# Designed miniproteins, single chains, continued (5): the designs that were tried, part 24

Each design is a single chain, and the fold is of that chain. pLDDT is the mean over its residues in the fold that is shown.

## One batch from the design tools (miniprotein)

Design m16808
Fold by ESMFold2-Fast:
Structure m16808 (fold): chain A 79 residues (1-79)
Amino acid sequence: SAVDKMKEILSSGTGLETYKQLVDIFKKHPSPEVKELLLKHVHLTPGPGIIGSQVDYILKQIDSVDPEFAKEFVKKNVS
């Protein structure tokens, strides 16, 4: 399942490249369970490891699939 693939990715790494892979799964399978995993594990704070343009890119990808979820994601997961 998409959820099982996301859990596999999360077990193998963290950070921006992991987050991009999780967002790619969300784009293909925008289920409630996949959304919950993004909210739990993908936290975007601009800084030395993640620049603002990379945050904007990821947010644009989420918004392109589900604008309502993108608003919730920004509120909970972006600093």
Scores: mean pLDDT 80

Design m16809
Fold by ESMFold2-Fast:
Structure m16809 (fold): chain A 87 residues (1-87)
Amino acid sequence: STTVFEVEVPAGGSAVIDTSGIAADRVVVENLGKSEVAVAVLTSTGVTMAVVRPGERRVLPAPGTLVSVAVTNMGDEPARVRVTVIG
């Protein structure tokens, strides 16, 4: 199954996506904006963090039960990010 979230995050802000109840093998993060973002994928086994630059696509593992995906805008412009949960 596939679930898609699109989030806009103001400069220096953060957004948390509640993914509780979604079965997942991996999370795909696409940075559609001009601002660098840090992404944290929280699962029952720990946290995976990645930096995603403008125009980049990253595939992050989701071992165990997926809990949340946090997106932090590290730049000085608004961020636009697509998060795809795949399981």
Scores: mean pLDDT 86

Design m16810
Fold by ESMFold2-Fast:
Structure m16810 (fold): chain A 61 residues (1-61)
Amino acid sequence: GAEEEIARLRALAASVPRRSAAHAVALAGYQEAMKLKEQGDDEGAARSARRGLEAALASPA
């Protein structure tokens, strides 16, 4: 669900160097997912968090 995907993205962001491309991508994905969740779009939030996680994992750390 959205909560689980957002938690995974948050954990990744905390585990990578703060000034890395991976951190910037993870943070952007987290912010978008949280915004969607606040709007009541739990499905959109989960999808955004998952995309952010995949993009961050593909980014240099």
Scores: mean pLDDT 81

Design m16811
Fold by ESMFold2-Fast:
Structure m16811 (fold): chain A 74 residues (1-74)
Amino acid sequence: SAEERQNRLEVMEEIADINLQALKISRATGKNFEDEQKKLLRDYLLNKYNIPQSVIDSLKTFQEVYETMLKAKG
């Protein structure tokens, strides 16, 4: 549906914004990009999507993060 397409686009945009923020922090501080990305994703899932910490800790791949965000949005 159009709503499903919109939800996918919005999740992709949210992830892209997090990645850009992680890149800026990494460049400014010299910290590892992947570590900053994971930290920001964790905080976003917890605070914006209200995903329990135990569920976030069980996510092992970027695809699982994406699917979790999509499910929470729709």
Scores: mean pLDDT 85

Design m16812
Fold by ESMFold2-Fast:
Structure m16812 (fold): chain A 61 residues (1-61)
Amino acid sequence: SKLEAYRAALETMRKASKSVEEFEDQLKKVLAYLETVLSPEEVEEVKKIAEELYEEFKKEF
């Protein structure tokens, strides 16, 4: 599904990030872009995935 593709992309971005701060900065940039190309409903679903990944990554530090 489209959401599975976004999750995979965000997981790749998390893996490439050296710190929680770097990942948070990249998330803000990605979400700002998605606001211009996705519906509000789709953006909210991606935000839920992003928040989940952010909290999981934060536990590593």
Scores: mean pLDDT 79

Design m16813
Fold by ESMFold2-Fast:
Structure m16813 (fold): chain A 70 residues (1-70)
Amino acid sequence: RDALVEEARKVLDEISKLTKELRKLNEGIAAHKDDPEKQAELQAKKDKVISELNKLTERYRELRERLRAA
C-alpha cells in the first residue's frame, strides 16, 4: 500500500509540473502571435506535454483504483 501511495504522489507531482509547463507554453504561444516559427515550435512542445499529461492521468486513474481496492 505504501508503494502505491508513493507512486500516486510522484504521478501527481509530475502532473502538477507538466500542468505548469502547459500554462507557460500557452502564454508563450499567445505572446508570439506575430512569429509563426516560434508559435510552431511552442505548439510542438505543447503537443508533447499534452501527450505526457494524458499518459500520467491514465496512470493516476489506475493507481486510484488500486488504492481504493486495497
Scores: mean pLDDT 82

Design m16814
Fold by ESMFold2-Fast:
Structure m16814 (fold): chain A 73 residues (1-73)
Amino acid sequence: MLERLAAEVYRLLLEAGVPEEVASEITQKVMEAVAKGNRDEAVEIVRKAVEQYTGPEAADRVAERVQQLLDEA
């Protein structure tokens, strides 16, 4: 289950325009936050990464989708 979540987060970051190397690094940090039970922190890590590389509108959309994935896990 965690492997599937990591793959989906990575794919969402790539689709949002985050570079492959950065998407991999951010996905690792997100999975660390999830493992610690810090779901809000995981969502904020994604939001900040997407905002930095793409913009705030894309960041809000991707963060909301990641939060939905976490709620289903």
Scores: mean pLDDT 81

Design m16815
Fold by ESMFold2-Fast:
Structure m16815 (fold): chain A 64 residues (1-64)
Amino acid sequence: MEEEEKEREKLIKKALESMSEEELKDAIEVLKERLASRKTPVNEVDKEVEKRIKELEKLLEKLK
């Protein structure tokens, strides 16, 4: 994929599938802290972070 965003999403997907519950929780915490540092969503960057958090939460629920 030529777009770095697409490659990043692909790598994230692979990493998420391999992550343990603890790793998923840590990743969710980090991303939530990142969003918490911003008062309002900032276009695509914050949307990507939110999507990633949702993916992590979904995987964490699956892993339970």
Scores: mean pLDDT 66

Design m16816
Fold by ESMFold2-Fast:
Order: sequence, then structure tokens, then C-alpha cells
Structure m16816 (fold): chain A 100 residues (1-100)
Amino acid sequence: ARAEVEERERELLARLEPLVEEAKEYAEKTGDVEEATLRVTEPTADAMAEVARLTLERLGAELTEEERQAIRDFLATVEAVRAAGLDLRAAREALSATLR
């Protein structure tokens, strides 16, 4: 139900908070703000995908068909990125090498 989805969302946000703090410490120690940003981006996307899955499972009856399809399309996009094995760090390094 809705309360279960809201509880899980709070749990996932609480899990992200120490990762943000670790990323800040990494940036302060190394000066690498880009790597620090990437360390937060992936866990945030994963948390959003988990909340989306729970919304479909627990609140599906309260959603329109269009809303359910939009959530499924979002989840398919996340899985496609994982399946493609895209390394955002490698892509960024390749771009930096080309421009500088």
C-alpha cells in the first residue's frame, strides 16, 4: 500500500545520505568533483528504480494504464543502460582526452 512505498522511499533516501557524505569527503581529499558526482548518481538512479517497482507492485490498482506504462518504460530504460554496460567514467575520460 501507499504507506509501505513511502516507508521504503524514506529508507532509500537515508541510505543515500552517507554516500553523499563519502562523496564530499572524497572531493575534499582529491579535488575530483566529477568522480564524487558519479559515485552519487548511480545509487540515486537505483533508489528511484526501486521506488518505481514498489509503486507498480503496491499501488498499481490506483494508477491509470498510461501511468503504469510510463513507470514500466522508465524501468526498461534503467535495465537497458545496465545491459549495455555503459561506463560513464570511461565515456567522460574519452571525451576529456579528445578535448584536451
Scores: mean pLDDT 66

Design m16817
Fold by ESMFold2-Fast:
Structure m16817 (fold): chain A 79 residues (1-79)
Amino acid sequence: SSKDKLLEKIKEEAEKALELVEAYAKKGTPEDIEKAEALVERLEKILEYVKREHPDATELIKYLEEILKKSKELVEAGK
């Protein structure tokens, strides 16, 4: 269904965002950390969207929460 394709796309986008956060946090410059923080804000908005519009997607929600937690930890470690 179009919903299933959307949720798969959201998962892929979140995974790519995590990869970028890891790369920026590893470089650790103020500019890179700012870019990583912007990606964390985007992940928070994605998670809020899925929780609101697709609350039945429990496994995806848990996975997005894990990605967000890891992203936040990487940003703090990169500071």
Scores: mean pLDDT 89

Design m16818
Fold by ESMFold2-Fast:
Structure m16818 (fold): chain A 68 residues (1-68)
Amino acid sequence: SPLDELAVQLTRRLAEIRRQAKSIAEFREQAEKLVEELTKNASPEDQAELRAQVDHMIAVEEQREAEA
């Protein structure tokens, strides 16, 4: 499905961004830019779902940094 294809692409590119990011702030900014670019042509429902998934991933990484 289009949602599954976008989710796979987002997950793969987010992993690359996380490896290259020097800080959690840089990761967050690059992740937000990525989701905007990849979802701009998706349905509103698919955009909302993928944005929620990315926001959750960012929150998890921010929580990990706060615990370190």
Scores: mean pLDDT 79

Design m16819
Fold by ESMFold2-Fast:
Structure m16819 (fold): chain A 84 residues (1-84)
Amino acid sequence: TDKEINAQIATLTDDEFNTALKEAGVTDDDLKAIGVSNKANFKALVVNGSADSVINYIVKDPESRTKLSNAVKALRAIAQQKLA
């Protein structure tokens, strides 16, 4: 379920989380575009299920929007694999 996936994302190590963001091409400027000051605040948005809505509403740059959305998808995929 979405609740189980979100809970599993919360248990990811900083290294696993940072690797997923790097693979998606997310930079500090992309995090500023979504209005978060650091990766931990971005993780909180993903865990509470708000990341996609915030990205679509706030982020005006298409490239940043794509990278941030890809990071959310990658994090959810990792969480689903760990639950299987």
Scores: mean pLDDT 78

Design m16820
Fold by ESMFold2-Fast:
Structure m16820 (fold): chain A 61 residues (1-61)
Amino acid sequence: MDELVEKAAEAIKAGDYSLAMRYIRELLEAGVDIDEIREKLVNEYGVDPEKVDILLKALGY
């Protein structure tokens, strides 16, 4: 779990949103709560909350 969140955060920071969306989708398919993914990306890995919200909306959240 944490390795996939870290990879998603790295992809977002690199501007690779397609790769970031793939990792977030894999986390959701593994049963990780959307709120937990958001909190970890923002609070643990320092990702811009607006970027996270845009990606989650693109995934239907």
Scores: mean pLDDT 82

Design m16821
Fold by ESMFold2-Fast:
Structure m16821 (fold): chain A 78 residues (1-78)
Amino acid sequence: SIEELVAAFREALERADFRRAAEAAAQLLKTDPEALRSVALEFPPEALRAVLEEMEALGVDPATLAQFREIVEEVERR
């Protein structure tokens, strides 16, 4: 469920498990990008950049990576 993916993303970031966070983020971007945006705003931009690097390492498609990069940039602008 979306709620389980949001919980997995939050728990992974709280543990600095950026690889697990990247897996959850990639799935959330395909199912509910707004749910990911909402939870991502709770975290510092440095943590989200680490997630982006892990998503790139996982071979996530360029379009999905671009969506996550937009979220990182929004967090950096606050």
Scores: mean pLDDT 87

Design m16822
Fold by ESMFold2-Fast:
Structure m16822 (fold): chain A 78 residues (1-78)
Amino acid sequence: EGLRVTVQFVDEAGNVVLPPTRAVITRVEQLSETEAEVTLELEDGRRYTLRVDVVTGEARAYDAAGREVPGRPLVGAA
C-alpha cells in the first residue's frame, strides 16, 4: 500500500512554506460522510496528517506532534 503524491504548503499570502515534496499516503480513514483523515510520509521521513473536507476540498495539515501546520496543503499526483 501507499499512493505516491506530491505535497506542498502555501501560506495565506501565497508564499511557499513547504516546496513540492514527494510523499506517500500511508493511511486514509473516513471520519464522517464529509471528512477524511490522510496520513502522509514525506521522502525525508517527516509525517503529516491531513484533515480533508471531501465536499469543498479544503484541508488542514497537522505535524507528527499533532500541531496544526500554518498554511494550506496542496496534494497532487506524483
Scores: mean pLDDT 77

Design m16823
Fold by ESMFold2-Fast:
Structure m16823 (fold): chain A 83 residues (1-83)
Amino acid sequence: MSLAELLKKFYDALKNNDIEAALEYLKKLKERFENGTEEEKTFIRNFFMSLYGAIVSNSPDVVFSEELKEALLKPIKELATAE
């Protein structure tokens, strides 16, 4: 699975409030981050930085259920701030 396809599937799971699928794709994204090129790591980090920022600012473009926030906010922040 390509990185772009994996990010798309993750984002689609978030939009559909599919916590189980979102956690599965998040795990795969973490594995990609750990084993990826510097370009892939930067792309993943920037994606999660943008997503985390949108969630904490209560952006109208990204509305998460409380259950989704409880399950994913911490892992999203970890990838957003990973070095």
Scores: mean pLDDT 78

Design m16824
Fold by ESMFold2-Fast:
Structure m16824 (fold): chain A 70 residues (1-70)
Amino acid sequence: SGEKKLNELLAQIRKELSEQMDQKTVDEIVAQIESMLKGLREAFPDISLQKLIDYAKLVNEVILIQLKRS
């Protein structure tokens, strides 16, 4: 199911971030991504799960770029 695919992506993001930063920061970032995805689903109930996955990937990439610049 798409829900499983999204959860697996979030788990992968958590694992990759855990190699670069502390657990508290990782938990905060993942929680923000989950909150953003929930907001998108509430604003656009018919949004495809693939678009949510694409959005999560984009947000993760932006966060990683910001961390490298900080």
Scores: mean pLDDT 78

Design m16825
Fold by ESMFold2-Fast:
Structure m16825 (fold): chain A 97 residues (1-97)
Amino acid sequence: MEEMEEHLEKAEELIKEGKDEEARQHLAKALYIAVEEKDLETGLRIAEILSKLKNPMKIDLAKIHPKAAELLKEHGIEPTGEAVFALELILRALGLI
């Protein structure tokens, strides 16, 4: 998990600096690892960090899978386009949606 934690920590630092594109690159690497490892807990952490982007992608709330919407609400994560994408990807990898 050392490689995962490095990507997550670097992404949070980059977001604080307003470097959204570079943060997305680190979060994409973290998301790939979470999908391969079938790690929902890390997928939720990635979604939370993605929700903190300075210029997040808008999402059509009608297009969010109900299970993803429920998990985001339960964990207090804002449903941004990036956060929804990451969570739905890990949920599909787990066979949950």
Scores: mean pLDDT 82

Design m16826
Fold by ESMFold2-Fast:
Structure m16826 (fold): chain A 75 residues (1-75)
Amino acid sequence: SEAVREEINSITKEDVDILLEASENGTLPKSVLSDSDETGSYYSPKLGGFLSEKDAFEYYGDLIHEYIEKMKSLL
């Protein structure tokens, strides 16, 4: 929980740019795109990759909204 919160607090504009570039260029993995319209909005710097909505919820848990707000703050 604390380690995940520290990850969220360490997210940079560059991490957001990786997600936005992959989303805009259609380079997100097919497995990530198959879950929902929001699937392309999840990325973990610590895991070094893109997360499906389910995997993002499992990884971030109760901190998923804190993650979303952090990503939005860096747009």
Scores: mean pLDDT 65

Design m16827
Fold by ESMFold2-Fast:
Structure m16827 (fold): chain A 88 residues (1-88)
Amino acid sequence: SVEEELEKARKKLEEGDLEGALEYAEKALELAEEQEEPDLELLAELSELLDEIARRAREEGRFEIAKRAIELETRVGVLQLEAAVRKV
C-alpha cells in the first residue's frame, strides 16, 4: 500500500539511506498513480518526504538524487491537481 511504502521510505531516510528512501517514495507514488481516488493526505506526506530527500541530497552534494526527488515531487503535484478536480 501507499502507506506501507511511505513508512519504508521514512525509515530509510532516518537511516541516512537517501537512495533507499527515494526508491520507496517512487513505489508509493506509482501505487498512488494506480488508484482511482488517490488519498490527498498521503500525497501531501509523499510531497513533504520527497522535499526532505531533495534537501538532504543537495546538502550532501548528491545532485542526481536531488534531481530525481524534485522530478517525483512534480509528479505528485500533478496527481494532487487531478485528484482534487475529481472531487468537484
Scores: mean pLDDT 84

Design m16828
Fold by ESMFold2-Fast:
Structure m16828 (fold): chain A 87 residues (1-87)
Amino acid sequence: MEYRVRVGVTGLSPKSAESAGRGGTLQALSRGRVVRIRGVGNSKDLPRVEEAARGGLEEARSRGEDPELVVEVDDSLDGGFVEVVAR
């Protein structure tokens, strides 16, 4: 099953996005799952990304499923968008 949560991201740098996805708090929310972040922004947007990820995970768990988190920021977008997908 796929759950989608979107959050607007402004100033999230590619390094900050990658760090959050692979070694940061967002990765800890998805044990053994893939967390991928890429795009344009800064670290100030990470709390918004984290909140969106939590919502998607909680919905999937309420249905008794093991979610996979995918957070992607399109680097071609002004301000960027993060879509959190629990699969």
Scores: mean pLDDT 51

Design m16829
Fold by ESMFold2-Fast:
Structure m16829 (fold): chain A 79 residues (1-79)
Amino acid sequence: MSPEEAREIARRVLDLARQALELGKTDPDIAKISARILRDTARYFRRLAARSRDPEAAEILERTARELERYADELEALA
């Protein structure tokens, strides 16, 4: 995976995480389900980072995983 591909995927996924957080504020069941999905997605990004030969792409994926985990933590606090 190139750093450019990693940045585009990160941008899209973080955008979805922001939308999930906004929806989670209105419904605790949505918050709970969204938190689980974001944690699963963070684990997937960490696996992608571990398989990346490009250190810049790996760093972007690891940072994105960490940000997704922070969104999941905030969503869990709402549930």
Scores: mean pLDDT 88

Design m16830
Fold by ESMFold2-Fast:
Structure m16830 (fold): chain A 100 residues (1-100)
Amino acid sequence: MEAAEEEEIRELIEEAIRLIEENIKRGRESPVVNEEAIEELEGVLEKLKALKSLSEETKRLILEVRREVGRAAAISLLVSLARLELQGRTLEELLEEERR
């Protein structure tokens, strides 16, 4: 993978982190605070920070989604991957299920 593509993935992860942090802040500033939803978002945030060590296959998928669908879709994919890890699932397990 080219250095420019590695940088693009890091930028997408950083944007995903910022969006989740903003959602947590807005949720805490809401007149009706849903603590369970905030705790889930905090878990997703921790997993997103850990995603700095993505597999080459996952990186290619993220870049493909960004190019074919758009930046927002790529960010949504990153958040979904973090949520899967929070649930004890991996992208590799999901891909294995798709092959069956």
Scores: mean pLDDT 75

Design m16831
Fold by ESMFold2-Fast:
Structure m16831 (fold): chain A 63 residues (1-63)
Amino acid sequence: HHHEMALAVYALSDRLDEAERAFRELYAEDPERAKRVLQALLGVPDLSEAARAWLERQLARLE
């Protein structure tokens, strides 16, 4: 899987440790794309509270 797809799948599956690894790899290669993926995932209606909190925390850490 692309890091982008891996990030989405892991976040939607509440596998947040794997999601964080995929996010870090994506951010190292394309930080703007990584930010856009986090923002897009926050719009998903089926997102768990844990995944939403994790996404919000990651975005807050980005300057």
Scores: mean pLDDT 80

Design m16832
Fold by ESMFold2-Fast:
Structure m16832 (fold): chain A 90 residues (1-90)
Amino acid sequence: GAMTDAEADQAMADAENSVKRLKEIIEKAEKGELTRDDVIEAIASQVLALATLVVADMTPDPEKAARLRQLANEVLEQVKKVDEAIKKYE
C-alpha cells in the first residue's frame, strides 16, 4: 500500500460528504424536485465508492481501512436508496 494518512483522511472526508449529498438527493426525489445534476451526482458517487474501496485496500492503517470500507458501502447503500426513491415517485 502506498496511501498516506493524509490521502486516507481526504478519501474519508470525500465519502462522508457523498453520503450527506445522497441523503439530500433522496429528499429531493421524495418531493419531486430531482434534477438531472442530482442524477449525475448519484452516478458519480458510485465511481467514488469504488475508488474508496481501492484506497482502503492500499491503506496500511487497519482502522482507517475499515472506516473507508464502511463509508464506501454506505455510499453504495445511499445510491440504491436514490434509485428506489426515483422508481417510487416516477
Scores: mean pLDDT 84

Design m16833
Fold by ESMFold2-Fast:
Structure m16833 (fold): chain A 64 residues (1-64)
Amino acid sequence: GKKVILVYAGEEGREVAKKMAEEFRKAGFDVTVIEAPNGEEAIRLGLELAKQNPDADVMVHPAV
């Protein structure tokens, strides 16, 4: 399916995820955006979501 899952942490991750979500939704993708409490948790959640959603593109934007 046309699924995108965006996991982010921090202010910079929030800005990037927001812009990407807008563009992917305009392109007709089903976009889920998830905030993680920190970069380490963003990476961990991203890996778990990728395993659970093999047909989805999972992108992670950890705090820089």
Scores: mean pLDDT 81

Design m16834
Fold by ESMFold2-Fast:
Structure m16834 (fold): chain A 92 residues (1-92)
Amino acid sequence: ELVAPDPSLSVEEQTRQVLEALAAAPEEEIEALAGVVLAMAQEMLAAGTPVSDVLAILEAVLAWLEEHHPEATEVIALLRREVAAVRAALAA
């Protein structure tokens, strides 16, 4: 089960925990992965995680999916849109 990482850890360590959880996830969860990742990002933001840290984690997840599940084009497109939205919010 994908859970929000410990906010007391560095961004690099939080990213590593998220990627390890994704790598351990069953293959049947890939279709729902975008929803799970978005829910996790929303939970992190609600917990006070900096927008820049959430963006770094989302970008790492997107890169992982593009490398390991390039066939998940709809999930990748959804995450690309979310990364763009979070990046725009950070720039504002």
Scores: mean pLDDT 74

Design m16835
Fold by ESMFold2-Fast:
Structure m16835 (fold): chain A 88 residues (1-88)
Amino acid sequence: SMMEEIAKKAVEEVKKEFPDLEFSEEAIKLAVEYAKATTAASKGVLPLLTKILKEAAKIAKEKGRKVVEKEDVEEAINILYEQGELLR
C-alpha cells in the first residue's frame, strides 16, 4: 500500500543515521497514525513520520537499546509536541 511505501522510505532515511537500529512493527504503526493525524492539521506524512522516527531512534540509542519500540515513539511524540514541532 502507499502507506507501507511511505513507512519503508522513512525507516530507510532514519537507518542512514542509525544503521544499527531496528524498528518494531508497533513502533512504525504508532508513528504512521500520529503522522496521518498531524497531516490532517496541514503537514505532510513522510517528513513528519521521518522526524518522529528519528527522535524515537535517538531515545532508543540513548537508552542503550538496538530496537525502537512503541514506548520510544510515544516519548518522541511527547517531546516533539512540547517543542512545538508536532501538532496533536
Scores: mean pLDDT 79

Design m16836
Fold by ESMFold2-Fast:
Structure m16836 (fold): chain A 110 residues (1-110)
Amino acid sequence: MYDQARRLVDQALDYGERGDDVRGAVLVGQANRLGVQLAQTDPDRGRQLADRLEQAGRRAYQSGQYVTATGLYYAASNIYDAVGDTDRAQRLRDQAQQLQQQVDQLVSQS
């Protein structure tokens, strides 16, 4: 489960870099679902995956992949919440919401 979710994140970053935000979003959604399941059965591995998703989100943001970064931050937030790290989950959710508003504004002006 962990290795599968990690591969989905790597593929989502690749699709985001190529401008395929829709495919990237689908893969992030799959990683989120698997990560929440992992958090319920193996909280330590769930936390490790959430850490990886947060770092992937930061890399995507730095590369200008804002849609992918938003999805990765939401996925990390959901998994942190599932392992009981509510403060980190809320911080990432707030970051994702702010970034989503910036993406929506850019699309509306373009």
Scores: mean pLDDT 80

Design m16837
Fold by ESMFold2-Fast:
Structure m16837 (fold): chain A 120 residues (1-120)
Amino acid sequence: AAAAEAERQRESVHVMRAAAVGALVALIEGGSAAQAADIIDAALVPLEKNDPEAAVEAAVAKLRELGLETAAEVLRAAYEGRLDEAEALLDEAIANNEVAPGVVAAARAGLAGLRRLFEE
Protein backbone atom coordinates (compact mmCIF):
# COMPACT_ATOMS: atom_id res chain seq x y z
CA ALA A 1 0.00 0.00 0.00
CA ALA A 2 1.12 3.60 -0.66
CA ALA A 3 0.93 4.45 3.06
CA ALA A 4 3.19 1.51 3.99
CA GLU A 5 5.68 2.50 1.26
CA ALA A 6 5.70 6.12 2.51
CA GLU A 7 6.38 4.91 6.08
CA ARG A 8 9.28 2.72 4.86
CA GLN A 9 10.71 5.64 2.83
CA ARG A 10 10.47 7.96 5.88
CA GLU A 11 12.24 5.35 8.07
CA SER A 12 14.97 4.87 5.42
CA VAL A 13 15.55 8.65 5.32
CA HIS A 14 15.81 8.72 9.15
CA VAL A 15 18.42 5.91 9.06
CA MET A 16 20.38 7.52 6.20
CA ARG A 17 20.47 10.92 7.96
CA ALA A 18 21.52 9.33 11.28
CA ALA A 19 24.25 7.33 9.49
CA ALA A 20 25.48 10.48 7.70
CA VAL A 21 25.69 12.37 11.04
CA GLY A 22 27.50 9.39 12.62
CA ALA A 23 29.98 9.32 9.70
CA LEU A 24 30.63 13.08 10.10
CA VAL A 25 31.22 12.68 13.86
CA ALA A 26 33.59 9.79 13.00
CA LEU A 27 35.62 12.30 10.92
CA ILE A 28 35.61 14.69 13.92
CA GLU A 29 36.95 11.85 16.15
CA GLY A 30 39.89 11.36 13.73
CA GLY A 31 38.41 8.68 11.49
CA SER A 32 39.39 8.63 7.80
CA ALA A 33 37.14 9.37 4.81
CA ALA A 34 37.31 5.64 3.94
CA GLN A 35 36.08 4.75 7.46
CA ALA A 36 33.24 7.30 7.14
CA ALA A 37 32.24 5.66 3.82
CA ASP A 38 32.32 2.21 5.52
CA ILE A 39 29.73 3.46 8.05
CA ILE A 40 27.35 4.51 5.27
CA ASP A 41 27.95 1.23 3.40
CA ALA A 42 27.25 -0.81 6.57
CA ALA A 43 23.85 0.93 6.93
CA LEU A 44 22.90 0.54 3.23
CA VAL A 45 22.99 -3.29 3.10
CA PRO A 46 20.19 -3.87 5.69
CA LEU A 47 18.22 -0.91 4.24
CA GLU A 48 18.16 -2.71 0.85
CA LYS A 49 16.43 -5.56 2.76
CA ASN A 50 13.96 -3.10 4.36
CA ASP A 51 15.48 -3.54 7.85
CA PRO A 52 16.14 -0.05 9.30
CA GLU A 53 16.93 -1.32 12.83
CA ALA A 54 19.55 -3.75 11.46
CA ALA A 55 20.99 -0.85 9.40
CA VAL A 56 21.47 1.26 12.57
CA GLU A 57 22.97 -1.71 14.46
CA ALA A 58 25.40 -2.44 11.59
CA ALA A 59 26.57 1.20 11.42
CA VAL A 60 26.92 1.44 15.23
CA ALA A 61 28.84 -1.88 15.35
CA LYS A 62 31.20 -0.66 12.58
CA LEU A 63 31.87 2.61 14.48
CA ARG A 64 32.62 0.65 17.68
CA GLU A 65 34.97 -1.73 15.79
CA LEU A 66 36.86 1.39 14.63
CA GLY A 67 37.02 2.81 18.20
CA LEU A 68 34.77 5.76 17.25
CA GLU A 69 32.58 5.56 20.35
CA THR A 70 31.15 9.12 20.37
CA ALA A 71 30.15 8.76 16.70
CA ALA A 72 28.40 5.46 17.59
CA GLU A 73 26.46 7.15 20.43
CA VAL A 74 25.51 10.15 18.23
CA LEU A 75 24.24 7.86 15.44
CA ARG A 76 22.04 5.86 17.85
CA ALA A 77 20.73 8.97 19.65
CA ALA A 78 19.99 10.70 16.31
CA TYR A 79 18.11 7.64 14.99
CA GLU A 80 16.08 7.32 18.21
CA GLY A 81 15.06 11.02 18.15
CA ARG A 82 17.20 11.92 21.19
CA LEU A 83 18.40 14.98 19.31
CA ASP A 84 19.34 17.11 22.33
CA GLU A 85 21.59 14.22 23.53
CA ALA A 86 23.04 13.81 20.01
CA GLU A 87 23.77 17.57 19.85
CA ALA A 88 25.47 17.50 23.30
CA LEU A 89 27.64 14.53 22.22
CA LEU A 90 28.52 16.32 18.96
CA ASP A 91 29.53 19.46 20.92
CA GLU A 92 31.72 17.26 23.20
CA ALA A 93 33.41 15.64 20.16
CA ILE A 94 34.11 19.09 18.65
CA ALA A 95 35.57 20.34 21.98
CA ASN A 96 37.84 17.27 22.36
CA ASN A 97 39.15 17.05 18.77
CA GLU A 98 40.91 19.13 16.12
CA VAL A 99 38.18 19.55 13.49
CA ALA A 100 37.57 21.20 10.12
CA PRO A 101 34.77 23.85 10.27
CA GLY A 102 33.03 22.38 7.19
CA VAL A 103 32.66 18.95 8.85
CA VAL A 104 31.20 20.62 11.98
CA ALA A 105 28.71 22.62 9.86
CA ALA A 106 27.68 19.47 7.95
CA ALA A 107 27.13 17.46 11.17
CA ARG A 108 25.01 20.26 12.70
CA ALA A 109 23.00 20.58 9.46
CA GLY A 110 22.38 16.81 9.54
CA LEU A 111 21.01 16.98 13.09
CA ALA A 112 18.83 19.99 12.16
CA GLY A 113 17.45 17.99 9.21
CA LEU A 114 16.61 15.07 11.52
CA ARG A 115 14.92 17.46 13.99
CA ARG A 116 12.65 18.72 11.18
CA LEU A 117 11.70 15.12 10.26
CA PHE A 118 10.82 14.24 13.90
CA GLU A 119 8.80 17.48 14.29
CA GLU A 120 7.04 16.78 10.93
Scores: mean pLDDT 81

Design m16838
Fold by ESMFold2-Fast:
Structure m16838 (fold): chain A 94 residues (1-94)
Amino acid sequence: SSRSKELIAVIDELLDRLEELVANNASKEEMIQAIEEAKKKVLELLPGTKLGEFLVSLLDKNIEFIRKSDNLELVLGVTALALAVFKTILKIEE
């Protein structure tokens, strides 16, 4: 599915961005902004798709993790794991 490839690309771009933000000791607000921009890309590129809706839901949960945690390195690790699992599911469903 072409949708899976577009979603994987958005995930990879987001993970690279979040890794850079954490490495540079960025704020929670900067990390949340990066995720919000990724959500916007998903909604613009894949409107009305179940896979896009599911990814947006996962990104919303990641924002909640950032808001509730004072350890951004731990949040990045949990987020990266969740997104890696999602990527694996998308590749299997193709």
Scores: mean pLDDT 78

Design m16839
Fold by ESMFold2-Fast:
Structure m16839 (fold): chain A 86 residues (1-86)
Amino acid sequence: SSAEETRKIAEETIKELEEIAKEVPEVREAAEKLKELLEEYTPKLNEEQMRKLGAAAVTAAASAADGNMSPEEAVEAFRKKAEELL
C-alpha cells in the first residue's frame, strides 16, 4: 500500500540521518531536529512527497556535515522545502 511505502521511505531516511550524526557528532542536534520535523510531516504526506522531503532532509544534514552550511541553516533549508511540498 502507499501508506506502507511512505513508512518505509521515512524509516530509511531516519536511518540515514542517524548514520550522518554518528559520523559527524557536531550535526547531531540538527539531525535530531530534522528527524522530529520529518516525523511530524510524515502522516500528512503521500509517497512522492515523502521521497522529496526525505531527500531534502538527507541533503540538509549532509551539507551541514560537509561544512557547506551551519546546522541551523540546514534545519531552516529543510523547513522551507517542507513548506513548498505541503
Scores: mean pLDDT 82

Design m16840
Fold by ESMFold2-Fast:
Structure m16840 (fold): chain A 98 residues (1-98)
Amino acid sequence: GSLREKAAAYSAAGGILEAAASLETDPQVRAQTYKDAADLYRKSAKLDEEAGDTENAIEDYQKAIEAYQKASDVATGDEREEFQKRAEEVQKELEKLK
């Protein structure tokens, strides 16, 4: 498929996992599911950049940041700090676009 088709598929999968995480009662599983959603949004954003679709790349990076922040909020110990650092890395990637 095209880069745009792959990006759309990763973004859709990220949305499904974010919805699943919001319904999850186990905090550890919920944090990990938000992190997995964020990883998919980040992959989508990178594919959007490769396709020259800056608008969708910005949107997917913003979704990745929010999902990593949600993962951090639910996580404890070292995982909380790790997910917060990942959100900050994505913020720096977003800043390079505009």
Scores: mean pLDDT 89

Design m16841
Fold by ESMFold2-Fast:
Structure m16841 (fold): chain A 87 residues (1-87)
Amino acid sequence: DEEKLKELTQIGIDIFESLPKESWKSAVESLLDILKTSKDEIERKAAIETIAYAAGKYPELIPFILEKAKELDKELQEELLEKLKEV
């Protein structure tokens, strides 16, 4: 599980870094959609880690992430916000 989480998170980061700036918000929305729709705990955790990475490296995305996070259920919202505090 830990190895798979690291692998999926790295894939997410690599994909995000390959994108032009104009695609970053769409990428964040896709990651947030994984939190809404995926039944796989590891996929959801990897999405949260990737979003946190993006927020830490590109703080300009933080207001957008916080706005869109309000669409998540309370548990997922709290998990994401707690992770964002660490960056």
Scores: mean pLDDT 83

Design m16842
Fold by ESMFold2-Fast:
Parts: C-alpha cells; sequence; structure tokens
Structure m16842 (fold): chain A 58 residues (1-58)
C-alpha cells in the first residue's frame, strides 16, 4: 500500500509537470502569467504530498 501511494503520487506529479510545461510554453515571455502558472503548480504538488503523507501515516 505504501508503494502504491508513492507510485500514485509520482504519476500525479508527472501529470502536473507535463501540464505546467505546456502552459509555460503557451505563456511564452509573459512573466506574470509564468509566475502564476508556477505558483499554481507548486500549490498542487504541496497538496498532493500532504495528502500522501496523511495516507502513509494512517
Amino acid sequence: SAAAIRAALAREIVRISEKTVEELRKAGDDQKEREKILAKAHERIRELVARAREQLAA
């Protein structure tokens, strides 16, 4: 179960990373939009890690 939780977390991080790269490519040189995209991705990853930690502690 711990291995399954870690594998699921890794897959979700990869998905977020791929979407983030695509969004950054579309944003081009718009620094404000790039910062917003990165901040959102960081928040999503932190939330996923926190949930995985809770599942591993239960």
Scores: mean pLDDT 86

